# Designed miniproteins, single chains, continued (3): the designs that were tried, part 81

Each design is a single chain, and the fold is of that chain. pLDDT is the mean over its residues in the fold that is shown.

## One batch from the design tools (miniprotein)

Design m10977
Fold by ESMFold2-Fast:
Structure m10977 (fold): chain A 95 residues (1-95)
Amino acid sequence: MSPEEQRRFAEELIRLAESAIDAANLTIKRLEVMKKKDPEKAKKTAENFIKQLEDLIAYLESRLPEVPPELQPRLQAAIDGLRKQLEKIKKIYEE
């Protein structure tokens, strides 16, 4: 077990999660615009995005125990952020 490889892997997971939060915020804004033009397409796009976020959250949670203790809080905060974005989209589109 290489401490350097573990740190690099953890930093990559955190970067991926933080980037996904930014992408989720942008996607929510795009979906709000899309609802006005094509509500059916907006719903289908939201369903696909919900699935992608659920899959990502599951992957990140499965890897959390492998992350160094000092980096676990940052990854957990990013996972919590993704869950909040997921709930926001579900509330808008699942009714």
Scores: mean pLDDT 83

Design m10978
Fold by ESMFold2-Fast:
Structure m10978 (fold): chain A 60 residues (1-60)
Amino acid sequence: AADAEAAAGARGTEAMKRVLKIRELFENGDKTLEEIAKETGLSVETVERIRQAFADFDAQ
């Protein structure tokens, strides 16, 4: 059988793919937060939080 709906989702595998895509877009530096949000299907606010997390780790 297959789950038609994934309210709980998986172990976060899909989220990991999105985060990696966001990271490469940030490293490229060619796109704005809004463009990255459109590319990943996330809100600008979510993308901004992810960017801040990467910046915090990269700065350390």
Scores: mean pLDDT 69

Design m10979
Fold by ESMFold2-Fast:
Structure m10979 (fold): chain A 94 residues (1-94)
Amino acid sequence: SAKEILEEVAKIMEEAYKYLKENKAPEELIQMVEENYKKIKEAIENNSSLEEQIKLVEGAAVVLDIAAQYTKDPKLEEYLKKVKEYLKKLKELL
């Protein structure tokens, strides 16, 4: 279901947030990931529309891509790949 996919993306974003914080990434990157994570959690709680859920997961992919390009860390590329796979699954529900 869309909700289950969004919950999996939220877990990835939480892991990315903790990973960036532990590795002392720039505050701006940490904040971007945290803001997206909070919005995804809010969307799950409020049963947001599929279109809103897709937009939030697209936002997650953008933020992770920025983080991966800046840090050149393979772990962030791994998170990005997983989020892109979930985004594809969500779009198939439209």
Scores: mean pLDDT 88

Design m10981
Fold by ESMFold2-Fast:
Structure m10981 (fold): chain A 72 residues (1-72)
Amino acid sequence: GPIDEKEVSESLVLMVAGIAKAIGDQSGDAAAYREGVRELERLKERHPEAAEVAEERIRELERLARELEERA
């Protein structure tokens, strides 16, 4: 069947974001969320078709990092 390039790029973004969130949630380390943001910014630059999903996931990870830092 046909593969949509946008769908593939969005799936990659969601996978990277999911891994960063899982590591941050389990470790309690805000650096994991912030590394996820850096990787998603790079993905957004390479795959502009996935920019909307990447921006949403970046905002989520940034909020999680800030909340964790504020609890320290």
Scores: mean pLDDT 86

Design m10982
Fold by ESMFold2-Fast:
Structure m10982 (fold): chain A 80 residues (1-80)
Amino acid sequence: MSLVEKAMEHLRKGAEAVEAGDYETAIEHYEKALEYTREAYPEDNRAHAYLLELLADAYEKAGKLEEAERLREEARKLRE
C-alpha cells in the first residue's frame, strides 16, 4: 500500500468520524493523513494547508480552541 493510499484512507476515516461526532478519532486520523501526505508530497504546501484546516476544524469541534487557532495560523502561512 502506497503512502498516498494510506493518506487517503485516513482522510476518509477522519471525515466519517466527524460525521459520527467522534472528534477525537477524527483528529487522530487527520494527523496520520497529514503525516503520510507530508512524506509523499513534501513540497505540496496547498495539500498540507488543506489538511491543517480540516484538523483545526476537528480540534474546534472537540472544544480545543487554542490548538485549532494554532493550526489555522500554520495553514495560513503555507498558503503565502
Scores: mean pLDDT 86

Design m10983
Fold by ESMFold2-Fast:
Structure m10983 (fold): chain A 104 residues (1-104)
Amino acid sequence: SKAEELVREIIRKIEEVLNDEEATVEEIRAKAAEVARLVDEIVREVAADASLSDEQKARAMALAARISELLGRIVYEDLSREEMLELFREVLKLARELLRVLEE
């Protein structure tokens, strides 16, 4: 589905950030904002997907909300680089769970 493709895209983008030893705090924040925009697209695609059950949609929306909250913290809070990367690792775990829910 389009939602699954978008989740795979955010997973790829997060892994790229986590593997970039030279990424600055500003670049990490910019990438978090980009991923947050893609999460908004995922929410719209999940809501519109008639093939997903109401239970799958509810679980996906809850995971997307948690991901958005963590990304917002990276974008807007005065965090160290290491704190930002720790939040991105949590986002990655939630994104993988979101993909699992959508692939049921």
Scores: mean pLDDT 90

Design m10984
Fold by ESMFold2-Fast:
Structure m10984 (fold): chain A 100 residues (1-100)
Amino acid sequence: SKAIEEAKKEILEEVKKFSGDPRIVEVAKRLIEKEIELIEKVKNGELNREEIEEMAREIRELAREFVRLLEEEGALSLSEAERAEFEAELDRMEATFLAK
């Protein structure tokens, strides 16, 4: 979809405003691509619960790596409460996909 490719480009340009680090941009790109893949496959009924859980786990790992790289560069600093909310948000996202 052209709309998906345009949205992906816009998100990557926003990430570049936070950091010019190619490692951060590459992890963000992989994260966006995995999220789009999960959304499309779930929408099309192509995944069972176990496959959704596996893809959600991969997305969680990429999201954690993205945050870790931003913290390493000093572009982000999370409090313990903000880190707990980040993990809770990942739980909510997974639960949303599994409810379909």
Scores: mean pLDDT 76

Design m10985
Fold by ESMFold2-Fast:
Structure m10985 (fold): chain A 58 residues (1-58)
Amino acid sequence: SNKEKAKELVEKAEELMKQGRYQEAVRQAFQAVMLDPESEEARETLERASQALAESGL
């Protein structure tokens, strides 16, 4: 289901964030939001990844 695929993408984004791969984390989290736009988990993950990416550019 789209919900299961979105959850898998969120888990992948979380792992990429732990590795400091923030741009890739944003891409995975964005795909999760596209598959399940009602998912608070996916939206929060995208927000965290986007913030980390913005801060990493300093």
Scores: mean pLDDT 85

Design m10986
Fold by ESMFold2-Fast:
Structure m10986 (fold): chain A 99 residues (1-99)
Amino acid sequence: MKEEAEKLIKEGRVLFNQGKYEEALEKYDKAIELGDKLQQAEALFNKGLVYFEMGKYEEAKKLFEEALKLAKEANASESLITLIEINLEIVKEEIEKKK
């Protein structure tokens, strides 16, 4: 299950880089279902990046907040936590610009 979740996250990133947002989201949703807390945090973060690229900033913000919570609970690397925090700041800035 953990190996399957990691593979799904990697496949989702490839699809996202190809602009295949719907297919990427499907892979990340499956990774969230099958993964441990760290893999769930990584998949939620990547799902948030997809929504951000789609201009769905409120949805991206919610996903980044959930990813950050799980990443901290899972004792994720400082690099991952910092990356999520930076993207959360960016999405908050974009939301303020759209008011």
Scores: mean pLDDT 87

Design m10987
Fold by ESMFold2-Fast:
Formats: structure tokens, sequence, C-alpha cells
Structure m10987 (fold): chain A 85 residues (1-85)
């Protein structure tokens, strides 16, 4: 499966969770989609967009109440930002 297929499936699941009132579950799906997007941009050597994607994923995991995962992804984004310089 392509990265784009994984992202689409995660965002569709997130929509279903949001419509059911599971806002934390929806935020977690958005976070997972952001991680997949970050991996895609890393695979392309685009460290700027990879860093932005992981930062977005970190914010989504924070909204999901997963502060440990959010902090791991924030640190990953900062590492990639340094690599982009």
Amino acid sequence: SSYLEQIRELLERGRELYERGDFRGAARMAGEAGVVMGKYFESQGNYELAALSYRGAADAYRLAGDDERAEELRKRAEELKKKAA
C-alpha cells in the first residue's frame, strides 16, 4: 500500500470517529496520518516537510491526550529541522 492510501484510510477512520463524538480517537487518527506523512517526506529527503508533518502529528496526539507520544514526535520534528539546515 502507498503512503497516500495509508493517510486516506486514517483520515477516513478519523472522520467516522469524529461523527460518533470520539474526538480523542479522531485526533489520534490525525496524529497517525501525520506520522505516515512525515515518513513519506523523510523517504523523499524533504526534511522541512517531514519536520512540519511530525510537528502536526505531535499537536494531534496532544489533543488526543497522549502527551508522551506528542513529546516523542516534537523531538523528532526538531531533529529533522536541524537536518534540513
Scores: mean pLDDT 89

Design m10989
Fold by ESMFold2-Fast:
Structure m10989 (fold): chain A 76 residues (1-76)
Amino acid sequence: SEEVEKLKKKIDEKFDEIRKEAPNMTEQELFDKLHELFNEIEKEASKLPPEERREVLTYAYKKIYDILDEYIKSRV
């Protein structure tokens, strides 16, 4: 749906911003920003039908995992 595609684009943009700043963040700052963004996404996704909501949340979880994985691998 158009709503899913718009939300995925917003997710991409917001997570890209976090990814760019992540090298300058402490672990706590990164966790807090990812948590805040996920809560925002959950609120927007709550307006979608269950299947589309699941798709959006799964997409967001993958983005979170990728950022955390990259962050951990970049640290000592």
Scores: mean pLDDT 84

Design m10990
Fold by ESMFold2-Fast:
Structure m10990 (fold): chain A 71 residues (1-71)
Amino acid sequence: PSEEEFEREVAEALVLMATGIAKAELSHVTDPAERAALADESVALITRIGEKLGLPQELVDEAVAEVRAAA
């Protein structure tokens, strides 16, 4: 109900959405080099979102691990 709470929820949703998109894209890519590049790019984006929006490191680490596992 607070502005701060809403901003945190939006930030968490952005990380979850980015993670989901990355996993979906990785499922479509069959070339190992392209998969690795996409995973690295997705991890960098998720990390940047987490840093800029002040998300808990644990949440960012979990999202990164999911992307890495999908690659």
Scores: mean pLDDT 81

Design m10991
Fold by ESMFold2-Fast:
Structure m10991 (fold): chain A 64 residues (1-64)
Amino acid sequence: MKKIVLVLAEDRERGEELAERLKEELGADDYILLEGVSSAEAIAIAREIERETGAEVYLARAPA
């Protein structure tokens, strides 16, 4: 079963750093960085990815 980390970030560099760290810690296959979306939209995107791919999606927010 595939694992994907979905990171919501306002700062791209901070988001990428968190995404890479979580991908390594969770043994995820990939990560996706989301910029300029709401938490509700990020949740909807996570559910869509789970539905289409069957992957386990981990949602995280980069600290401000």
Scores: mean pLDDT 80

Design m10992
Fold by ESMFold2-Fast:
Structure m10992 (fold): chain A 94 residues (1-94)
Amino acid sequence: SPSPLVQAAQALADEILRLFAEGRSIAEIAAAVRARVAALDLSPEDRARLTAFGDALVTVAGTALREVEAGKISREEGLALIRAAADRYLAELA
């Protein structure tokens, strides 16, 4: 099995993708990320790493949402951008 940190990051990425697919606001997505990280019993180092991972992915989701709202990309294309970013950040975290 992957480490607890990598498992937590995968679950966090899945939640962000799900909320984005549901049409949730960036504020709702950011709040869900904060709540999930706060609920975990992690070392200070792992908590900082998971927080940085979540914040980076929320930033990508925010950019994707603005492009969807501007009619520049579809929701499906926005999901693909977030998924690609999640894959890159998960590789850096492992």
Scores: mean pLDDT 89

Design m10993
Fold by ESMFold2-Fast:
Structure m10993 (fold): chain A 75 residues (1-75)
Amino acid sequence: AEEYIAKAKEYAAKGDYKKAGEYYEKAGEAYLAAGDLKKAAEAYEKAAGMYAKAGDYKKAIELGKKAVELRAQLE
């Protein structure tokens, strides 16, 4: 998961928002598989932001909804 976050930050710094979104999404999936709902939600939130910057609004909305659902489980 941490390796995916590092790659996502690197691609975001280069302006490759699509690749940044892909790596944040992978980090979210890895955290979810590990049962870390808080970090999964944070990763999906970042992925949604990156996909929105890349113009992929369908993916941004989808991942934003996943993050909201995970946040609801933390209350």
Scores: mean pLDDT 83

Design m10994
Fold by ESMFold2-Fast:
Structure m10994 (fold): chain A 82 residues (1-82)
Amino acid sequence: MDELLEELKRAMEAGDTERAKELFEQIVEHARRLVEEGRYDEALSLLEKAVRTAIEAGAPQEVIDFLNEAYLEILREAARRR
């Protein structure tokens, strides 16, 4: 999964907005699949890394908010099951 985060960083550094959007969507999709498998800690870790990568790469606030909303949704789901 670090591969997707590295590719995201490269796309953002290159100004490839379309590729960055695809990678953000893939990261969120993978996190949701981890949740379906009960792998909540891995899903939350992935989204936390994605948020840090987005901030470091200078992503728009809307992108950071989108990733944080996905993180909070998964965190709330994990809390309801525990």
Scores: mean pLDDT 77

Design m10995
Fold by ESMFold2-Fast:
Structure m10995 (fold): chain A 57 residues (1-57)
Amino acid sequence: SDALTEAALAVIRAGGSGAQAGAYLVTVLGASPEEAERAGKRAVAEAEREGIPEKPP
């Protein structure tokens, strides 16, 4: 769970969107869609706290 959020946050820090992070978690890390959505949303919120705004799709 924590590892999924960190992986999603890494995608966002590399310039990806929350949607791209979620897709990465499902297709590469084998996360369930529900886990990927939850981790992606957490990563977006954490990135926004760091000053990285959510990127549009």
Scores: mean pLDDT 78

Design m10996
Fold by ESMFold2-Fast:
Structure m10996 (fold): chain A 88 residues (1-88)
Amino acid sequence: MAEETARLVLLAAERAIELARAGERDLAVAVARLAFGTAVASALSQGDEEAAALVREGGDRVVAALRAGDLEAARRAAEETAEALRAL
């Protein structure tokens, strides 16, 4: 479970960062929000409140970084979130 969620978090962030690099920042934010929101809902439906909290917090950090145009901060937030999920 945690590994699959970590991989999805990284994939979602990579896609959003690619969109932001292409100049589609608003779309990047929307895609990140949808992907992380879906991951939170999935974790909650499985009773995994700890994974849900990590994904929600990490998603907020990724979205904030994307809005600020800081793609390296967005990547770091996703990597930190994936690492925390793998440590569960």
Scores: mean pLDDT 84

Design m10997
Fold by ESMFold2-Fast:
Structure m10997 (fold): chain A 71 residues (1-71)
Amino acid sequence: MLSEEAFDAETEVTLLLMQAVIAKKNGDLEEAIKYYEKAIEVAKRYPDNPDLVATRKALEKDIEELKKELE
């Protein structure tokens, strides 16, 4: 079963999200976007995991908002 791999992926996504939030708070929007993009790529590997699918969709929206701030 892939549940152990999915758990590791959820942990990796969480750590990447923490880095993205820290970067965003520091005003480093480009770095925040990079961490969000990395988290999306991890989540894409697990399309059958509903938590990761929901997270990916939320992160795609967060990237769009951050890109607007860079304009």
Scores: mean pLDDT 77

Design m10998
Fold by ESMFold2-Fast:
Structure m10998 (fold): chain A 91 residues (1-91)
Amino acid sequence: SERERLLRRLEELERELEELLRRAETLDPSDPRVQAARAVLERGRADLEAFREDLEAGRLSPLQALALLLALEGEVFVARRMIEAAEREAE
């Protein structure tokens, strides 16, 4: 079903977000890219939790759920790019 497909994408995004937060902890906390990425990921974690609750409670139309998921995927993508850039410049 569409709901099952969205929940699988959400679970994958949750795993990616937690991976990125772990990677950020290994980087220089004074790097503004690391600071920005961590802020985005922490907000993303809260947004993902709220999204899961709304999706499981049936409060979102399919179009609303897809739009919110795409927005969250975009935020995580930007954070990943910031972390990857910081990792490349590490030393």
Scores: mean pLDDT 85

Design m10999
Fold by ESMFold2-Fast:
Formats: sequence, C-alpha cells, structure tokens
Structure m10999 (fold): chain A 72 residues (1-72)
Amino acid sequence: DASLSPVVQRAKALLESALGAEILAADATTLTVRLPAGLTAEDAVRYLRSHGIRAEILAQDGDVAVLRILPP
C-alpha cells in the first residue's frame, strides 16, 4: 500500500510472516491486527522491539489489537 510508511510496512511483514498475525487494517501510523491463539498484543510489541521497531498498544479486544507504529 503506497500510503504506508516503510516502518509500518516492515512491521506488517514481520507480524504476518513471523507471528502469523492477520492484518485487518493499516494506515500511515497504525496497524489493526488479529493475533493467533497464545499471543498477546504485548508479545507482538516486544517482538517488533527486538527488530528495532517501536510500537504502542492503543486498544485490544480479545485477539484483535490496534498498534501504533512509532517513527525511527
């Protein structure tokens, strides 16, 4: 998506390919994701931080989380 920043695109790819998350929505600064069973939004944020991406949890409802991806 041409509207996504490179850091958001990288976060999306890592969540999809490494953690098996489903991306429900994405914009320039946020990702709305469905996490697989056994993973929390906090686990996703810690994983992204291990890859140099800073993220914040804006909301979580069950297995769906809204993550803000911070600039480098």
Scores: mean pLDDT 82

Design m11000
Fold by ESMFold2-Fast:
Structure m11000 (fold): chain A 76 residues (1-76)
Amino acid sequence: SMAEEEALAAKLRRGIARLTALFRASTDPREQRALVDLLRREAAEVLAQMDPASPLYAEMRAEVERAVAELEAALA
């Protein structure tokens, strides 16, 4: 249902916000790399539960890709 898709999108947004905050608070490059890897894994698990035909799926996939790219750029 759309309500279930919205709940998964909200869960994913909370995960992105939490892991991004932890990344920015960290001074250890190893911890920062582990947090990016964790974001990739957690996001993949939530996206796998979403309907690929849902408009929210494409939106959330793009939001995850932007968040990962931003954190990867900060590690370069």
Scores: mean pLDDT 89

Design m11001
Fold by ESMFold2-Fast:
Structure m11001 (fold): chain A 55 residues (1-55)
Amino acid sequence: SLEEELRRKLEEAGKRALELLREHEDDTDPEVANRVVAEALILIGDALDEVLKKG
């Protein structure tokens, strides 16, 4: 179903975003942290956009 596809894609994007954040957990540079957070949000946003295009 579309709803299951949505949930799966969002879960995958969320897991990837969390992995990115986790990889940079030891980084004390706020510029790097801000970029990583932005990149994680873009991953989630892209997944949401793809879902909305199908619906």
Scores: mean pLDDT 74

Design m11002
Fold by ESMFold2-Fast:
Structure m11002 (fold): chain A 62 residues (1-62)
Amino acid sequence: MVEEGLELARKGLELIRQGKIDEGSQLVLQGIGLLVQAGAFELAEEVARKGRELVAEVKAKL
């Protein structure tokens, strides 16, 4: 469960880096949901923070 959440989050973050913000954000949110279900709240918050930061960075560059 935790591994699945992290895999989805990584895939989502990679899509965001490619400028596919909507698709990437959906996968990151799915990953966060799995991490929360598994009780990995600190990891879920870290992923959410990284996702928000990355979206802002990508938008600033585009």
Scores: mean pLDDT 82

Design m11003
Fold by ESMFold2-Fast:
Structure m11003 (fold): chain A 120 residues (1-120)
Amino acid sequence: HMDELVRAAAIASMTLAFEEGLPVDEAVERAVQLAKERFDVTPEQMERIREAARKGAELGHLLREVAKKLTPEQIARVQALVGRLLSEGRYDEAFELLKKVLSAKTPEEAQKLIDEAEAR
């Protein structure tokens, strides 16, 4: 299904940007190339894949910035939360979560935000 492919592209580009530090445009092109190799997609469908991949890559870079303020355990939890939100098409909520964690002034505030996100 098209929605599944779009969400998979977002998760792939997020992972490439976060774990490998790929620039947004490179992560997007790699996710798009993977989709082209496996599926016959229309130009209109390809634009949807490209847009989702761009959001994923931007989230990956935000997660990379957030990771500078977190413990390895907290990084793993936030990455899993973002992955779940992307798999559900909840991109705006993923951006909001990362922006809130990035703005946290103390480790205790960051932990509270992660705990609240996991509970919902």
Scores: mean pLDDT 83

Design m11004
Fold by ESMFold2-Fast:
Structure m11004 (fold): chain A 64 residues (1-64)
Amino acid sequence: SEVVRRVAIHDLSEVVGREVAEEFVRLVEAGRFEEAKRLLLEHAPDVFSEEKADRIVADLAAHL
């Protein structure tokens, strides 16, 4: 879980920046999945479709 957290923040930081990546992981840890999904769609709409954002949230939630 600690390794998954670090990898997720690192990978997402390259797309949305570190502050947004850290907030995204916090929202997923808190079970606030709709807000986490929206954060990705607002900050990188050209990278994340709604379907892709749903998959990332679901995958991360399963490993946190």
Scores: mean pLDDT 84

Design m11005
Fold by ESMFold2-Fast:
Structure m11005 (fold): chain A 98 residues (1-98)
Amino acid sequence: SDMDAGVAEVALAVGRWLAEKKGDYEGAAKLYEKAIELAEKAGDKKLQARALLELGEALAKLGKYEEAKKKYEEAKRLAEEAGDEETKKEAEEKLEEL
């Protein structure tokens, strides 16, 4: 639904703010997980892929590299399904950086 996608985008934006301005990667990860759930409910694969990419980055910052790898792989797959070449490329680059 449009409302679920809109709330997912807000959760994603607040999560980014926590990660970038506060260094709160635990708090960011929780918001990204909510964004993923809401994007799934909305059927928005592009938004879901972006939220998974951001979650992977937060998990990597927390030293959870195995979990981060799985999130990047999921983000790449969903980005391919959605035709989002930018998010797909970012996920591939993050997988190479691990």
Scores: mean pLDDT 90

Design m11006
Fold by ESMFold2-Fast:
Order: sequence, then C-alpha cells, then structure tokens
Structure m11006 (fold): chain A 58 residues (1-58)
Amino acid sequence: SMAEELLKEAEELRERARELEAEAERLRAQGRPEAVFLEGMAALLRGMAAWLEELARK
C-alpha cells in the first residue's frame, strides 16, 4: 500500500540520518567544521521522515 511505501521511505531516511550523525561525531572529535553541515542534513532527513510518517497515518 502507499502507506507502507511511505513508512519504508521514512525508515530509510532515519537510517541515513543515523549514518550522518555518526560521521558528524567522528568529524567533531577531529575538530572538523564540516560536522555542523552533516548534523544539519541529519536533522532535515529526520524532519522529512516524520512528515512521511504523518502522511502514512492518514
């Protein structure tokens, strides 16, 4: 169903956000300013996932 497709897409976005967060932590440990960009991207992906989950609940 469309709802199942949306939930699957949301799950994939959350997994990608976790990968970006892990990479950002490594970059922060190294003092690299790019960590802020990856943190921002992860936050956007989590927001998109939440939006897709809300659409699936309709």
Scores: mean pLDDT 88

Design m11007
Fold by ESMFold2-Fast:
Structure m11007 (fold): chain A 59 residues (1-59)
Amino acid sequence: KPKLYRAKEDFRSPHPDVLNVEKGDLLEVLEVLSPDWVKARNLKTGEEGWVPRHFLEEV
């Protein structure tokens, strides 16, 4: 079952493996890498990448 999260703030990075998000975007968590980072897909853009876990709010 997909685990859904919402971005609490805008987050942008020039790194290709990092997911850029806008506040309020819904994300599907695909993988947990560490306590601090998850791999997620932005449901608005379809982009995938790494996002700081503490930045996300569970829906």
Scores: mean pLDDT 79

Design m11009
Fold by ESMFold2-Fast:
Structure m11009 (fold): chain A 70 residues (1-70)
Amino acid sequence: MEKEEKGREYYEKGLEYADRGDYETALKYADKAIEYGEKVGGLAVKASAYAAAGDQERMREYAERAERLS
């Protein structure tokens, strides 16, 4: 499905930018992944983005949310 394909694409881009330390761009793609139905992946990317930003509290919050939906 088109929406499902886009959610996955945004999730993959979010991971790429989080891994590079571009946490602002990673958060943008994570939000789009969630919008297109990739909620668990999007929340996991947000956790990774906040980890890259050094925000351990936000990282934990989003990681726990992703885990609860799994």
Scores: mean pLDDT 81

Design m11010
Fold by ESMFold2-Fast:
Structure m11010 (fold): chain A 92 residues (1-92)
Amino acid sequence: KAEELLEKGKEYFAQGDYDKAKEYYEEALKIYEEEGDEEGVLRAKVNLGEVYAAQGDRSALEAPVLDGLAAIHRAIGDEEKAEELRREAIEA
C-alpha cells in the first residue's frame, strides 16, 4: 500500500505536479515509519528530496532527505559520499 503511494507520487512528479508528489511521498513515509520499514522510509525520503530539489527548496533537503541519503550511503559503506552530499546541499 505504501509502495502504491510512492508510485502515485512518482507519476505526479513526472507530470510536474510537485505539490501532489510531495503529499503522496509524505503519506508513504508515514506508513513506512508506522510499519518499521527502514528501506521504505529511506526510499520515501529520497523521493521527497527529488521534489524539494526540483522546487529549489534547500531547507527541506536538510530536514529529512539528507538523513535518508546519508543512511543509504552508510549502509553500503560509503560515508564519504554521504558527507559530500551534505556539503553540496549546504553550499548550493
Scores: mean pLDDT 68

Design m11011
Fold by ESMFold2-Fast:
Structure m11011 (fold): chain A 76 residues (1-76)
Amino acid sequence: GAERARQLRLQRSAAAVRDAGRDLGLPASTVDQVAAGYQARLAAEPDSQLSLADLLAPIVPQETAQQLARAIATRA
């Protein structure tokens, strides 16, 4: 159902953020915080058309958000 598809999307998005953050050499605590914040924002704004970088911008500096978005796109 739609709920399962949504949960899978959230899981994949969080996993991609964690993997990209590790590849960029971010501290484990920062990676966990960014992944959790991203999931929370997606859950709060399910119809959001915001880019991944825009969703991450309040959590990390804009340059870091753009690097994470690029790394995730390369993995997808």
Scores: mean pLDDT 70

Design m11012
Fold by ESMFold2-Fast:
Structure m11012 (fold): chain A 63 residues (1-63)
Amino acid sequence: MEEEIEREVRIALAEMLAAIAKTNGDPRYDEVLEAAEKAIEAVKAGNWEESDRYFEEARRLLR
């Protein structure tokens, strides 16, 4: 529906995951940071499918 809102939400969530990863300093969280950064770049590039895959990877690493 509102693609702009969806994009902003995805970027905000990825940035939040990256911030948590930096704060914790756990080696596992460094991988989350990389995945989150790639997700943000994909969103900015207009590659929604790729951004979704990287976002899922970051989410999975935090489980």
Scores: mean pLDDT 73

